# Designed miniproteins, single chains, continued (5): the designs that were tried, part 39

Each design is a single chain, and the fold is of that chain. pLDDT is the mean over its residues in the fold that is shown.

## One batch from the design tools (miniprotein)

Design m17418
Fold by ESMFold2-Fast:
Structure m17418 (fold): chain A 71 residues (1-71)
Amino acid sequence: MFTPEDLEKILRENGVEVKPGTIAKILTGEIPNEGPVRKAVLAIQKKLGLPEDGVAGRELRNAVAEALGKN
């Protein structure tokens, strides 16, 4: 299963500091999709089988929610 811990691992491997709510803030655009964050977004897209466009938009947010067992 794809878990919150898998997401945190991807963020850390790409140099993103993981704090409570970091994933949600990246997916909503509160954290700029730049440098390490953009690399992490691309890695998440690849892991979920999405197009690797680096855009942390609604499609990525929905795919993450579905993979984590949320609607």
Scores: mean pLDDT 75

Design m17419
Fold by ESMFold2-Fast:
Structure m17419 (fold): chain A 96 residues (1-96)
Amino acid sequence: MEKVKKELEEVKEETEKKLKELEEKAEEARRKAEEYKRRAEELKKEGGDASRYAGEAILYVGYETEAELYERQKEKVEEEGKKKIEELEKKLKELE
């Protein structure tokens, strides 16, 4: 009983910690994406060589993709955590 309860608490804490870390990374990537999008639009408005704002546009897409990858990782962590929690809760019911 006590051992399974400790494992359940640990899994919940680990899942929450991982989800928070991934959310923070996704938010950072989204902020950087917005920054480079803004810079690309500024350079585009100034005119001149298209190669000048192409780099900023590539970085925008890169950070947007990075944010999407962190969100997908968050979904996987949430799914795995939920399954593990359900398994441990089932074991607790069987031991009652």
Scores: mean pLDDT 81

Design m17420
Fold by ESMFold2-Fast:
Structure m17420 (fold): chain A 90 residues (1-90)
Amino acid sequence: EKIEELVKALTDPDPEKRRKAGDELVEMVEKASEEEQLKAVNLLISAAFNTTDPEAQKVLLEALDRIGKLPNPLVAALAEMASAITKLAL
């Protein structure tokens, strides 16, 4: 619910709204369950492939990179792989 809304906000045309949504998303994901963290990664990948705005794609990839730095090794590895694959595909 909230994670999905924040991921959608990352594609907002306002750069300040995107930055704030990214910060809030990372904070929520850091405190979330592993299941919710994996859901956030999946939503970010989907959003990156569904947007044609290069600035929005950059913000989505930045959020994936930030989630990849969280202490859960499974979630971090998945987020890092997702970010790398998405950068190669864009």
Scores: mean pLDDT 77

Design m17421
Fold by ESMFold2-Fast:
Structure m17421 (fold): chain A 66 residues (1-66)
Amino acid sequence: MKLKVSTDLSPEQLIGLTLSLMGDSRLTVKLEGDSSLVISTDLSEDEANALMQSLNSIPGVAAETV
């Protein structure tokens, strides 16, 4: 499964988010440009939906399934 994450975060906030996500060994995080991430994961649909909901709760972050 892949999630596309679009952000309106500062570079420092984006780095913090990226490091937090990389702390979960089930997630592979790639930067796409200066403001977006792609997360590749083997999470269940429920766990992926929970992650997406959590990301969408962060101001300046929008996550969707690809």
Scores: mean pLDDT 80

Design m17422
Fold by ESMFold2-Fast:
Structure m17422 (fold): chain A 78 residues (1-78)
Amino acid sequence: MELLEEVKKAIDERNPDRVVEIARKALERFGIEGLRPIAELVVKASKSPLTVEDLLRIYRELGKEAFETALRDVVALN
């Protein structure tokens, strides 16, 4: 999937804003399930203690803005 290739590139470039931009597109197109593969790629590459389920819980309980902040922080820790 082209969006996942773009996410991998953004993670490699340490560009958290680009990762968030792609996550917004995935959310609009696929809903919350679009966020799961993005969270998996970000967590796999990160040194953060946050898991995929932790990131998705942040979205479910605290909303989109909190999720975007957590996603930026996890990418920045790479």
Scores: mean pLDDT 81

Design m17423
Fold by ESMFold2-Fast:
Structure m17423 (fold): chain A 80 residues (1-80)
Amino acid sequence: SEEEELKKKIEELKKKIEEAEKEIEEYKKEREAAKAAGDGVAFAAASLNLIGAEETVEIGKKSLEKLEKKLKELLEKKNK
C-alpha cells in the first residue's frame, strides 16, 4: 500500500531528524566546552559540525512536510 509505504518513510525520516537534533545538542555542548577552554580549533570543529546537523534537520523537516502532505492527500481521497 502506498499509504503504508509513506507512513514507513515518514517514521524513518522522523527518526533521522530526532538523531540529528540530538547531535545538535551534543555539538552545542562541545562548542560551549571549547569556548570555556579557549580552544579555538575545537570550537571551529564543533561549529562546523553544528551547521551540518542543523542543515540535516532543515532539509529533513522540509522532506517530512512533503511526505505528510502526500499522506494527507491520500487519506482525504479515501474519505470521499
Scores: mean pLDDT 85

Design m17424
Fold by ESMFold2-Fast:
Structure m17424 (fold): chain A 68 residues (1-68)
Amino acid sequence: SLLEKLREKVEKLPLSEEQKKTVLELAEAILNKDLDKVQELTVKIHELLTKEQIDELAPLLNEIAETN
């Protein structure tokens, strides 16, 4: 599944536990179509992660968003 691929990628990247948790919570919010939570967590991701870390994760997060 795309969520499993995201979890594997998150574990391989040099991310803190808070960064990992926030990315996975964003993916869950996207799957649940919780638009308010997606907005809140997207802001938090931009505050917690570097541009390079976001660029590494964005393709999988976008693919999850497209698979409703």
Scores: mean pLDDT 83

Design m17425
Fold by ESMFold2-Fast:
Structure m17425 (fold): chain A 55 residues (1-55)
Amino acid sequence: PVFRPGDVVSVAELAEAMGISRATASALLRHEVARGHAERLVGPDGRTLYRFLPA
């Protein structure tokens, strides 16, 4: 996979890496959080980030 457990990404970074829209990347990240495969974080500037979890 492009990202490994412990990697922290923004929606824009995931969209760029996968060649998809930011809307699609946002939906995928929300789905992964709901499945327990990612964790939603708030960065030091208030920006939303996501950390991938071990499967």
Scores: mean pLDDT 78

Design m17426
Fold by ESMFold2-Fast:
Structure m17426 (fold): chain A 67 residues (1-67)
Amino acid sequence: PEEELVRELREAILNDDTERLAAFQAAGVPEEVMRRAVLEAILEQYRDDTDPSVRAKREAAEAELAA
């Protein structure tokens, strides 16, 4: 399922697991799925940060996901 792929990609991105990311690319993961995983990773990374600039980045990522 697409949701499982997004979750696994998000985890690999957050852990900077370049080997796993390369394996997903070799498997032919759609660009849309990769983009969604990146946006979700940004939201996860900045979720608990109270800095205004970081909050702005999180809001931008939320808006991009909602589009």
Scores: mean pLDDT 75

Design m17427
Fold by ESMFold2-Fast:
Structure m17427 (fold): chain A 96 residues (1-96)
Amino acid sequence: SNEELLQQVTKLLGNMKLALENNNKEAFLKNLEELLNLLESNEFTPEIEKLLDDFFNLMCSSSALDNYKQAALDLIKKKYGNTAVGKYVEEKLNSC
């Protein structure tokens, strides 16, 4: 259901934010990969797009996160480059 999907997305984005705050690159990438896998198989709603926009705008707000941005782009290029969600996140991070 859309409500269950929103709850899962919110949880994964929250885990990613905590990983950034704790400088835990492994935890960040694991949660990002789970998010990308989840969204590859599900409809992109405006509510989900808003959650992603808010999170990736946070990543774009500081050069201290550039290493995490690059790691995210590398993961997308490797496994998600042809997916709608992968292209969306790549465009967002490249537009910082």
Scores: mean pLDDT 85

Design m17428
Fold by ESMFold2-Fast:
Structure m17428 (fold): chain A 102 residues (1-102)
Amino acid sequence: DFDPEAAERDLERFIESYELDEELKAAVREAFEAGVTIGDLALIYESIKNGEDEEEVERVLEERARRQAIGEVGPENEEAQRELFERILEALRRVKELLRSL
């Protein structure tokens, strides 16, 4: 079961533990609001920080966005899945770009 208060606490803990700047905090919050989990954000952060190949990072972003979109709208609503997938992917790509600029 999803606990919004616990999820918000986990988000703030993530932001604090990684000492994110204001732009990165905003991008992370936007991705979280779009449906990305804290675990997925941490995985992406570590992959980028460790200098993973851009193609591999992009593959991870697409996989995570697709998984979240299917989970949120179900497998039968392909149009809603595509719209949510694109929104999540855009948010994740913004986080990636900000992390690479550090």
Scores: mean pLDDT 72

Design m17429
Fold by ESMFold2-Fast:
Structure m17429 (fold): chain A 55 residues (1-55)
Amino acid sequence: MSLREQIREAVLETAEATMKYLLKLLDPEASEEEIEAALAELERAAAREKALLAA
């Protein structure tokens, strides 16, 4: 897989993780644990994207 394709996948994964996190923040029934888990997924996706962009 090319670097460009990997970056595209990482950007989409970060966008999906961001949307999931925002949906949990807007959900009054979401637990703090669910919000924290969604944030951890977002941070992981963002870190991968940053690493690929630095390559």
Scores: mean pLDDT 83

Design m17430
Fold by ESMFold2-Fast:
Structure m17430 (fold): chain A 64 residues (1-64)
Amino acid sequence: SAPSAVLNDEAIAAVKEFVLSSPAKTLEEKKALARTIVETFNVGPGVSEEDREISARRLEEALE
């Protein structure tokens, strides 16, 4: 099926795992990397700026 505009739990878990395996050391660096990933890759037909913000927030919360 077409990907959801907001990242689902599986996508959040995958990005979280990637961020946790990165060289980022602090929570702030991990959150910044996570937000950058969402803003860079969660772009497509039907994905709004609000959808990206919700996805980024969910991912930042999942990191802590």
Scores: mean pLDDT 74

Design m17431
Fold by ESMFold2-Fast:
Structure m17431 (fold): chain A 60 residues (1-60)
Amino acid sequence: LTPAQREELERDILASLYRMQSSVYRLASDVYRKRGDLDKAAEYDALARRYEALADQAEA
């Protein structure tokens, strides 16, 4: 791989990791919401949105 191809691959991997983390936080938010813990649900929803934004920035 050229340095440019490696950089692109590393960015794609990082974006995928951020997207996976965002999905985990969304799942946690849903679980807490079902249990009536709205404060924790909101906290994890905010984390999910943050990691989604990080993934978008990594892909840009």
Scores: mean pLDDT 85

Design m17433
Fold by ESMFold2-Fast:
Structure m17433 (fold): chain A 59 residues (1-59)
Amino acid sequence: KLKELVKEAFKASLEGDGKKAEELRKEIVDLIDTIKDKEERQKIREEITEIAEKLEEEL
């Protein structure tokens, strides 16, 4: 689910749909904030970074 949200946010941003991109980014942040475990939260942030790097390479 998180990977899908990150990809959709990037896609919406590229398509110029700023409202959708902003809503998706808020949803991602909220999901991370609901994770009470510090270790799990860190893993998710690293996963987001990997997805972003992968998408950046395709751009």
Scores: mean pLDDT 74

Design m17434
Fold by ESMFold2-Fast:
Structure m17434 (fold): chain A 116 residues (1-116)
Amino acid sequence: AAAEKFVEELLKLLEEASQRHPERKADYDALIQRIKEGGYLDFAGLLRFLADMKKYDPELYEKFIEAAEKYFGPDVARTLEGAVYAALGDEEKAREHGLTDAEIQAVRDAVAEYEA
């Protein structure tokens, strides 16, 4: 339920951003396609998608984190940000967001399995 509402909000944010930023429409359309191809079916896929969004549209990424905080609370939002940094290979920033070395490794393993 909460995860489904979060994905619905994410798709709305991407559609809205595509309308507000026509120069970035191709990038937003690609992200929407990635979600529709099952990127939201599991946590590793979600993290990979969020890492891609952080790279292509950091402002939209911030709105996504705000939505996560709204639906799941600030601790989940903070942990999600740390997990995205771990997925990007930025272990120092992941630790700054409260992830342990064991949690960073678990995220990297999960993302590697998703891409296999």
Scores: mean pLDDT 74

Design m17435
Fold by ESMFold2-Fast:
Structure m17435 (fold): chain A 103 residues (1-103)
Amino acid sequence: SPLEEIRRLLIEAVRLLSDSNATREQLLEAVRLLAEVARLLHELTGDPRFAAVLERAEAVLRDESASFAEIEAEAERVLAALLQGLAEHHPELARAAVAEIIA
């Protein structure tokens, strides 16, 4: 199920972003997971905002000069945009993902 895949990818991305011992490589992995979420949401909804979020995530992945703090800040912005869009299209899934993140 694409929605179940989106939920799993979001939870894993947040686990990586919430790890105080996360490496730069693990933050980039979180961004890759968020890019896949954006791609799947764009495919499911046709909402161009998800295409824009995907492009932002891919730009972070291509920026070899980006610092740890810059990658973390951009990953958090991408996550926020994805959760907002998800809440508009699939509010039950957004609620479930946020509940697991907080728990």
Scores: mean pLDDT 85

Design m17436
Fold by ESMFold2-Fast:
Structure m17436 (fold): chain A 58 residues (1-58)
Amino acid sequence: SEEDDEKITKLVQELVKKNPEKRDEIIRAAVDVYREAKEQGLSTEELIERIKEAAEKV
């Protein structure tokens, strides 16, 4: 939903703000996770957790 997409966008912006030197890597990781989650039919909550985990590994 549009509300869910806004939550994801805000999460990515906050992650980039904390680590601006890793901006491109964080965005790429978030896009990859988003695509995978949509293909698997994952919930927005699980998608958010996976984005956070992927960003920590960058």
Scores: mean pLDDT 81

Design m17438
Fold by ESMFold2-Fast:
Structure m17438 (fold): chain A 73 residues (1-73)
Amino acid sequence: LLELVERIAEAIAAGDTSTAASYAVGLALLLVAEGQTELAKRALEAADKAIEAKDAELAREALEPIAREAEAR
């Protein structure tokens, strides 16, 4: 999960919105598969905000806590 967060941040830093969105959807699908639908919604919202802001650090700061929460369960 943390690896996907880093891939999202890297894609945002590269200006590749399509790749960032694809990784964000991938992260959300993994969370849904584990029954964590509310974390999936939060991840998509956080990723969308970071992509809109073109801010890779915002993506890391918002998505890393979500990924850590998911991994702790």
Scores: mean pLDDT 82

Design m17440
Fold by ESMFold2-Fast:
Structure m17440 (fold): chain A 58 residues (1-58)
Amino acid sequence: GEVFDFVREKILEEVKEKGYADADAIIEELVEKFGISREEAQKIVIEAIKELKAKALF
């Protein structure tokens, strides 16, 4: 989905730029950009990180 695609791209961008993903910053951006709750944003970020690790993308 749109939110999940955004999170995946942001994680990959952050890891490429600074060697790690700032989960807290991404969560805040999701709350501001998509109007979702902080809890829902946190859940999406965790699932995106799990998927990316399972696919060996970092």
Scores: mean pLDDT 79

Design m17441
Fold by ESMFold2-Fast:
Structure m17441 (fold): chain A 72 residues (1-72)
Amino acid sequence: SKLKEKILEILRRLAEASTNPEVRARIERVIEEMESLSDDEAAEKFAALAEWLGDEDPEEYARLAAIVREAV
């Protein structure tokens, strides 16, 4: 799926750009889960990760959100 491939590309870029080890570990965990997810589940997981990140580290979220905007 192009959607799942695009989400994976974005997630890999976010993991590489992340300076918070807990944020990076969470992103990497989501990447591993993507193999078993449908497109809809992958999109929901990505949305849940973004919500979690915004709560856990708002500054990291703002920085990483810029990468997502450039990638889309």
Scores: mean pLDDT 80

Design m17443
Fold by ESMFold2-Fast:
Structure m17443 (fold): chain A 75 residues (1-75)
Amino acid sequence: HMSREELLAQLPEEVRKLVEELRKAIRDFSKGNLEAQKKADELLKKLETIARESGDPVLEALVGYLVYEYELARR
């Protein structure tokens, strides 16, 4: 078992910043900020591209968790 926070600590700083921004956008969207949806979509696309390019299974798993959180925020 490893928390999302522990997974984030293993990532490059640039990737960690993107994940933190995405998590914030997902929270803001879940609270009714519709502009945060566009930001979340953009950040998620960037992270999915980085994960695909890197081939890192840890990053791919983290992106999967973020997709799940985003889907829950959409109802």
Scores: mean pLDDT 75

Design m17444
Fold by ESMFold2-Fast:
Structure m17444 (fold): chain A 85 residues (1-85)
Amino acid sequence: SSAEALEARLRERLAADPESAEAWAELAYLYLQQGKVEEAIEYAKKALALDPESAKAWAALAAAYLAQGKEEEAKKYFEKAEELA
């Protein structure tokens, strides 16, 4: 599937460069699209640990919290993503 192909490419990138905040943020979005919310939160947090100014990572974290029904936390993280974009 296209999702499996994207995950394989992202994991290959992370094997070569485990400090790629962009690759971790993209992996978080991919896991959100698959409904794997807890793993998406973990990967978004890894991206933010590497780059706390990553608008994409904040947006991924916000979307994951929204998927869990944590609307207030999601709103704060979406606002942070918008400030950095």
Scores: mean pLDDT 85

Design m17445
Fold by ESMFold2-Fast:
Formats: sequence, C-alpha cells, structure tokens
Structure m17445 (fold): chain A 59 residues (1-59)
Amino acid sequence: SDAQQQLQLGQQYYQQGDLEKALRHFQQAIDLAPPGSPLYQQAARNAARVAQQLGRSLA
C-alpha cells in the first residue's frame, strides 16, 4: 500500500540520518494508513521518536 511505502521510505531516511525527510515520510504514512491499524500505530511511534530527536511536537 502507499502507506507501507511511505513507512519504508521513512525508515530508509532515518537510517541515513536524514531526520527531516524521515519525519515527512512517517507523517505521510500516518495520513494514508487506516485509522487504528498496526501500520498507523507503527508510523505514529516512529514519527513521535523522530520529532523528539528534532525538538518538535506533533500536532
């Protein structure tokens, strides 16, 4: 799914140290994932972790 692809891209950028791009792709995965799905929950946890490392709060 598009959500799964965005999650994978976020993980790839995170491994490269590109936290800004990682966060953008995790946010796209959240937007595209079915509400309450395991994929939604995984994307949300990853986005929150990256946002904390960047000193940001997610809305």
Scores: mean pLDDT 84

Design m17446
Fold by ESMFold2-Fast:
Structure m17446 (fold): chain A 90 residues (1-90)
Amino acid sequence: MSSVFPTEEEAREAAEEAAAEARADPEVAAVELREEVAAGVPVFVLTAVMTDGSVRAGVIIASANPTDEQIEAARALAARRAAELAARVA
C-alpha cells in the first residue's frame, strides 16, 4: 500500500497519525515507523506485527508527483522492511 503527500511535513504528520492509530488497534502487537529515502524521495515506512503473527507494511511518499521509479523503489523498500520484521518474529 502506498500514499503520497505534497510536502515532507504533511507526509510526516500522516505517518505519525497512522502509527498512532495502528498502536491503538488491539489486533496490532507492535509497530515500527521509519524515515527513509527511496530513489531520492523521502518516504515513511510503517510496519506492523499483528497478534496472529502476520506482518503488514505501508509506505507514505513525500512528493506531490512521484515518478514510477520512486513509487517502485518505495514499495520495494516497504516489502524489504516487512520481510525483515517477519523474519524477526518467526
Scores: mean pLDDT 80

Design m17447
Fold by ESMFold2-Fast:
Structure m17447 (fold): chain A 67 residues (1-67)
Amino acid sequence: MLSKSELVARLVGAILRGDEERVKEIIEELRKQGIEVSEEEEKKALEQAKKMGELIKEIDAEYEAKR
C-alpha cells in the first residue's frame, strides 16, 4: 500500500494541519506496516496537532474579523 516514507510525510502534514483524527489513523497504519510507535510518541504527536490546530483557529479568527 502506501510506503513508510509517504506515511511519515502524511503524518507530519496532519500534525501541521492540527488534524488529530488523521494523526491517529496514520499512526495506526504505521503500526500495521511494522513501525513501532509507542503510546507516548502517539500522545506527543496528538498534543502537537492540537497545538497547531489552536494556532490555526486563532489566525483564522483574526482573518474572519475583517467581515
Scores: mean pLDDT 77

Design m17448
Fold by ESMFold2-Fast:
Structure m17448 (fold): chain A 62 residues (1-62)
Amino acid sequence: PRSMQVESTAFELLKEKGIVTVKDLAEKLGLSESTVSSHMKKVIEMTKGLIKAVKGKGYTIK
């Protein structure tokens, strides 16, 4: 599923950078920012809070 692809890419970038913006994920995946945000909401739920949203910064890993 697309959410698994977003999850895999998010983990890879978070491991590399520590923090990842919606724009970074959108560019890497070739998706719109709104689509990435929707999938990241599901990814956060699936990872049980290991990945979390940071207001104004994007996403980080616990």
Scores: mean pLDDT 75

Design m17449
Fold by ESMFold2-Fast:
Structure m17449 (fold): chain A 55 residues (1-55)
Amino acid sequence: DESLDKRAKELKERIEELEEELKKNPDDKELKFELEVEEGLLDIIEGLKKILESK
């Protein structure tokens, strides 16, 4: 499913950006929270892809 692949790619790019920002601001709780949220969303998308491919 191209839509899920595109979403996963966008989330991975956002996670990399947040990790770079967090390296500059390691005590930024907002950046840590955003990183956790984006990583959680990526896990959900990748899980959905696996479920759809398993049928």
Scores: mean pLDDT 80

Design m17450
Fold by ESMFold2-Fast:
Structure m17450 (fold): chain A 85 residues (1-85)
Amino acid sequence: MEKGKELYAQGRYDEAIKAFEEELKKNPSAEIYLMLGEVYFLKGEYDKAIEYFRKALELAEKENNPYLVGKARNMINAVERLKKA
């Protein structure tokens, strides 16, 4: 997580994606799916961003985490609204 966040903060999106994917393979979490969605959103890959946010939502619901459920839903709505603008 930390290394991926550092790369993301530096604008090194492709390297951040690889770091998050590596962490996801070891321990899948809604938070990592949210970070992947955000990176793809910043790269302008809106459909892929929505896919990752939907995965985050599904996992957050299974984890009974209302904060992450709300965050994932808000991100999906924001990206879909932006695609229509």
Scores: mean pLDDT 83

Design m17451
Fold by ESMFold2-Fast:
Structure m17451 (fold): chain A 72 residues (1-72)
Amino acid sequence: MEEEIWREAEVTLYLIKGVLALKNGDYEEAIKWFEKALEIDPNDPAALQGLAEAYRKLGDFEKADEYEKKAS
């Protein structure tokens, strides 16, 4: 259970960093943090939604649509 607790904390930290980067307009930085969260939890809905938003802000509507679909 120790490994599981630390993994959950790591995912949460990466999600917080991603959301903060999105709010600051650092969309490429946000993508990096959400991708790190997905390395630990490939189906995390918050990370997938965050990636969709970041890609949409960068004008990559195709990737944004793909991640939005995965998040649902």
Scores: mean pLDDT 82

Design m17452
Fold by ESMFold2-Fast:
Structure m17452 (fold): chain A 71 residues (1-71)
Amino acid sequence: MDEKLEKIAEKFGLTPEEVELLRADPNAEKIAELYEKSEKLDTSTFQGELDRGVYELAIAGYAAAARSAAR
């Protein structure tokens, strides 16, 4: 879980403080699962590429919530 949150942080440009807020989020495990699902998609297909984008948008939404909480 934690390693996946760190990879999300690198991808979305989160600060260490924002990463700690993501880790403390009750949905942290769900966020990590979304990341794992996005990485396992077969992006050689149109549907797989589309699904990857949807999962990445969902993860970005949680990252934005962590930034908002850090205010």
Scores: mean pLDDT 74

Design m17453
Fold by ESMFold2-Fast:
Structure m17453 (fold): chain A 92 residues (1-92)
Amino acid sequence: SRQVVEDIKNMMDLAKQDGAKIEASSQGGELTITFSGLSVNTLTAIALRAIGLDLDGLEVRVEIEGSTLTVTFRGLSEEDVQEIVDHAKSLQ
C-alpha cells in the first residue's frame, strides 16, 4: 500500500538524520534495506517500526548486527520497490 512505502521512506529519512549509510537492493521478490552506523536509539526505533508493519501479503524480516540493521520486505509491488530503492539512492 502507499502508506507502507511512506513508512519505509520515513524510516530511511530517520536513519539519514542519524548519519547512517543506507543501501537498498531487490532480488527475487524481496527488498533488502541495510542501515549502517546507527545509534542504539535510532536502530531500536527503526527496528520497532519495521516489525510493526503488519499488512496482508507483506512479510518483514529484521536482522541486527552491532550498529547495522537489515530489513527485508516481501510482498511489495515492483513499482513500490523501485520507488524505495530510488529514495535510498537520493539519500547518499
Scores: mean pLDDT 84

Design m17454
Fold by ESMFold2-Fast:
Structure m17454 (fold): chain A 62 residues (1-62)
Amino acid sequence: MRKVFLVRDSDPARAEALGEELRREHPDAEVIATTWSAEEAMERIRELMAQGYEVYPFTVER
């Protein structure tokens, strides 16, 4: 089973910093650091979950 951490922040530097920390703590997981809108992030989460990934979103709103 594969894990994905999706980090979303309006500041790319903050997104990358958190993404680096998550990659360091979870080397077996995929980490996506992005400035995507909430809508874009939700679409990507749905796509990944449909492919069998466990998705852990950070700063995702409705």
Scores: mean pLDDT 74

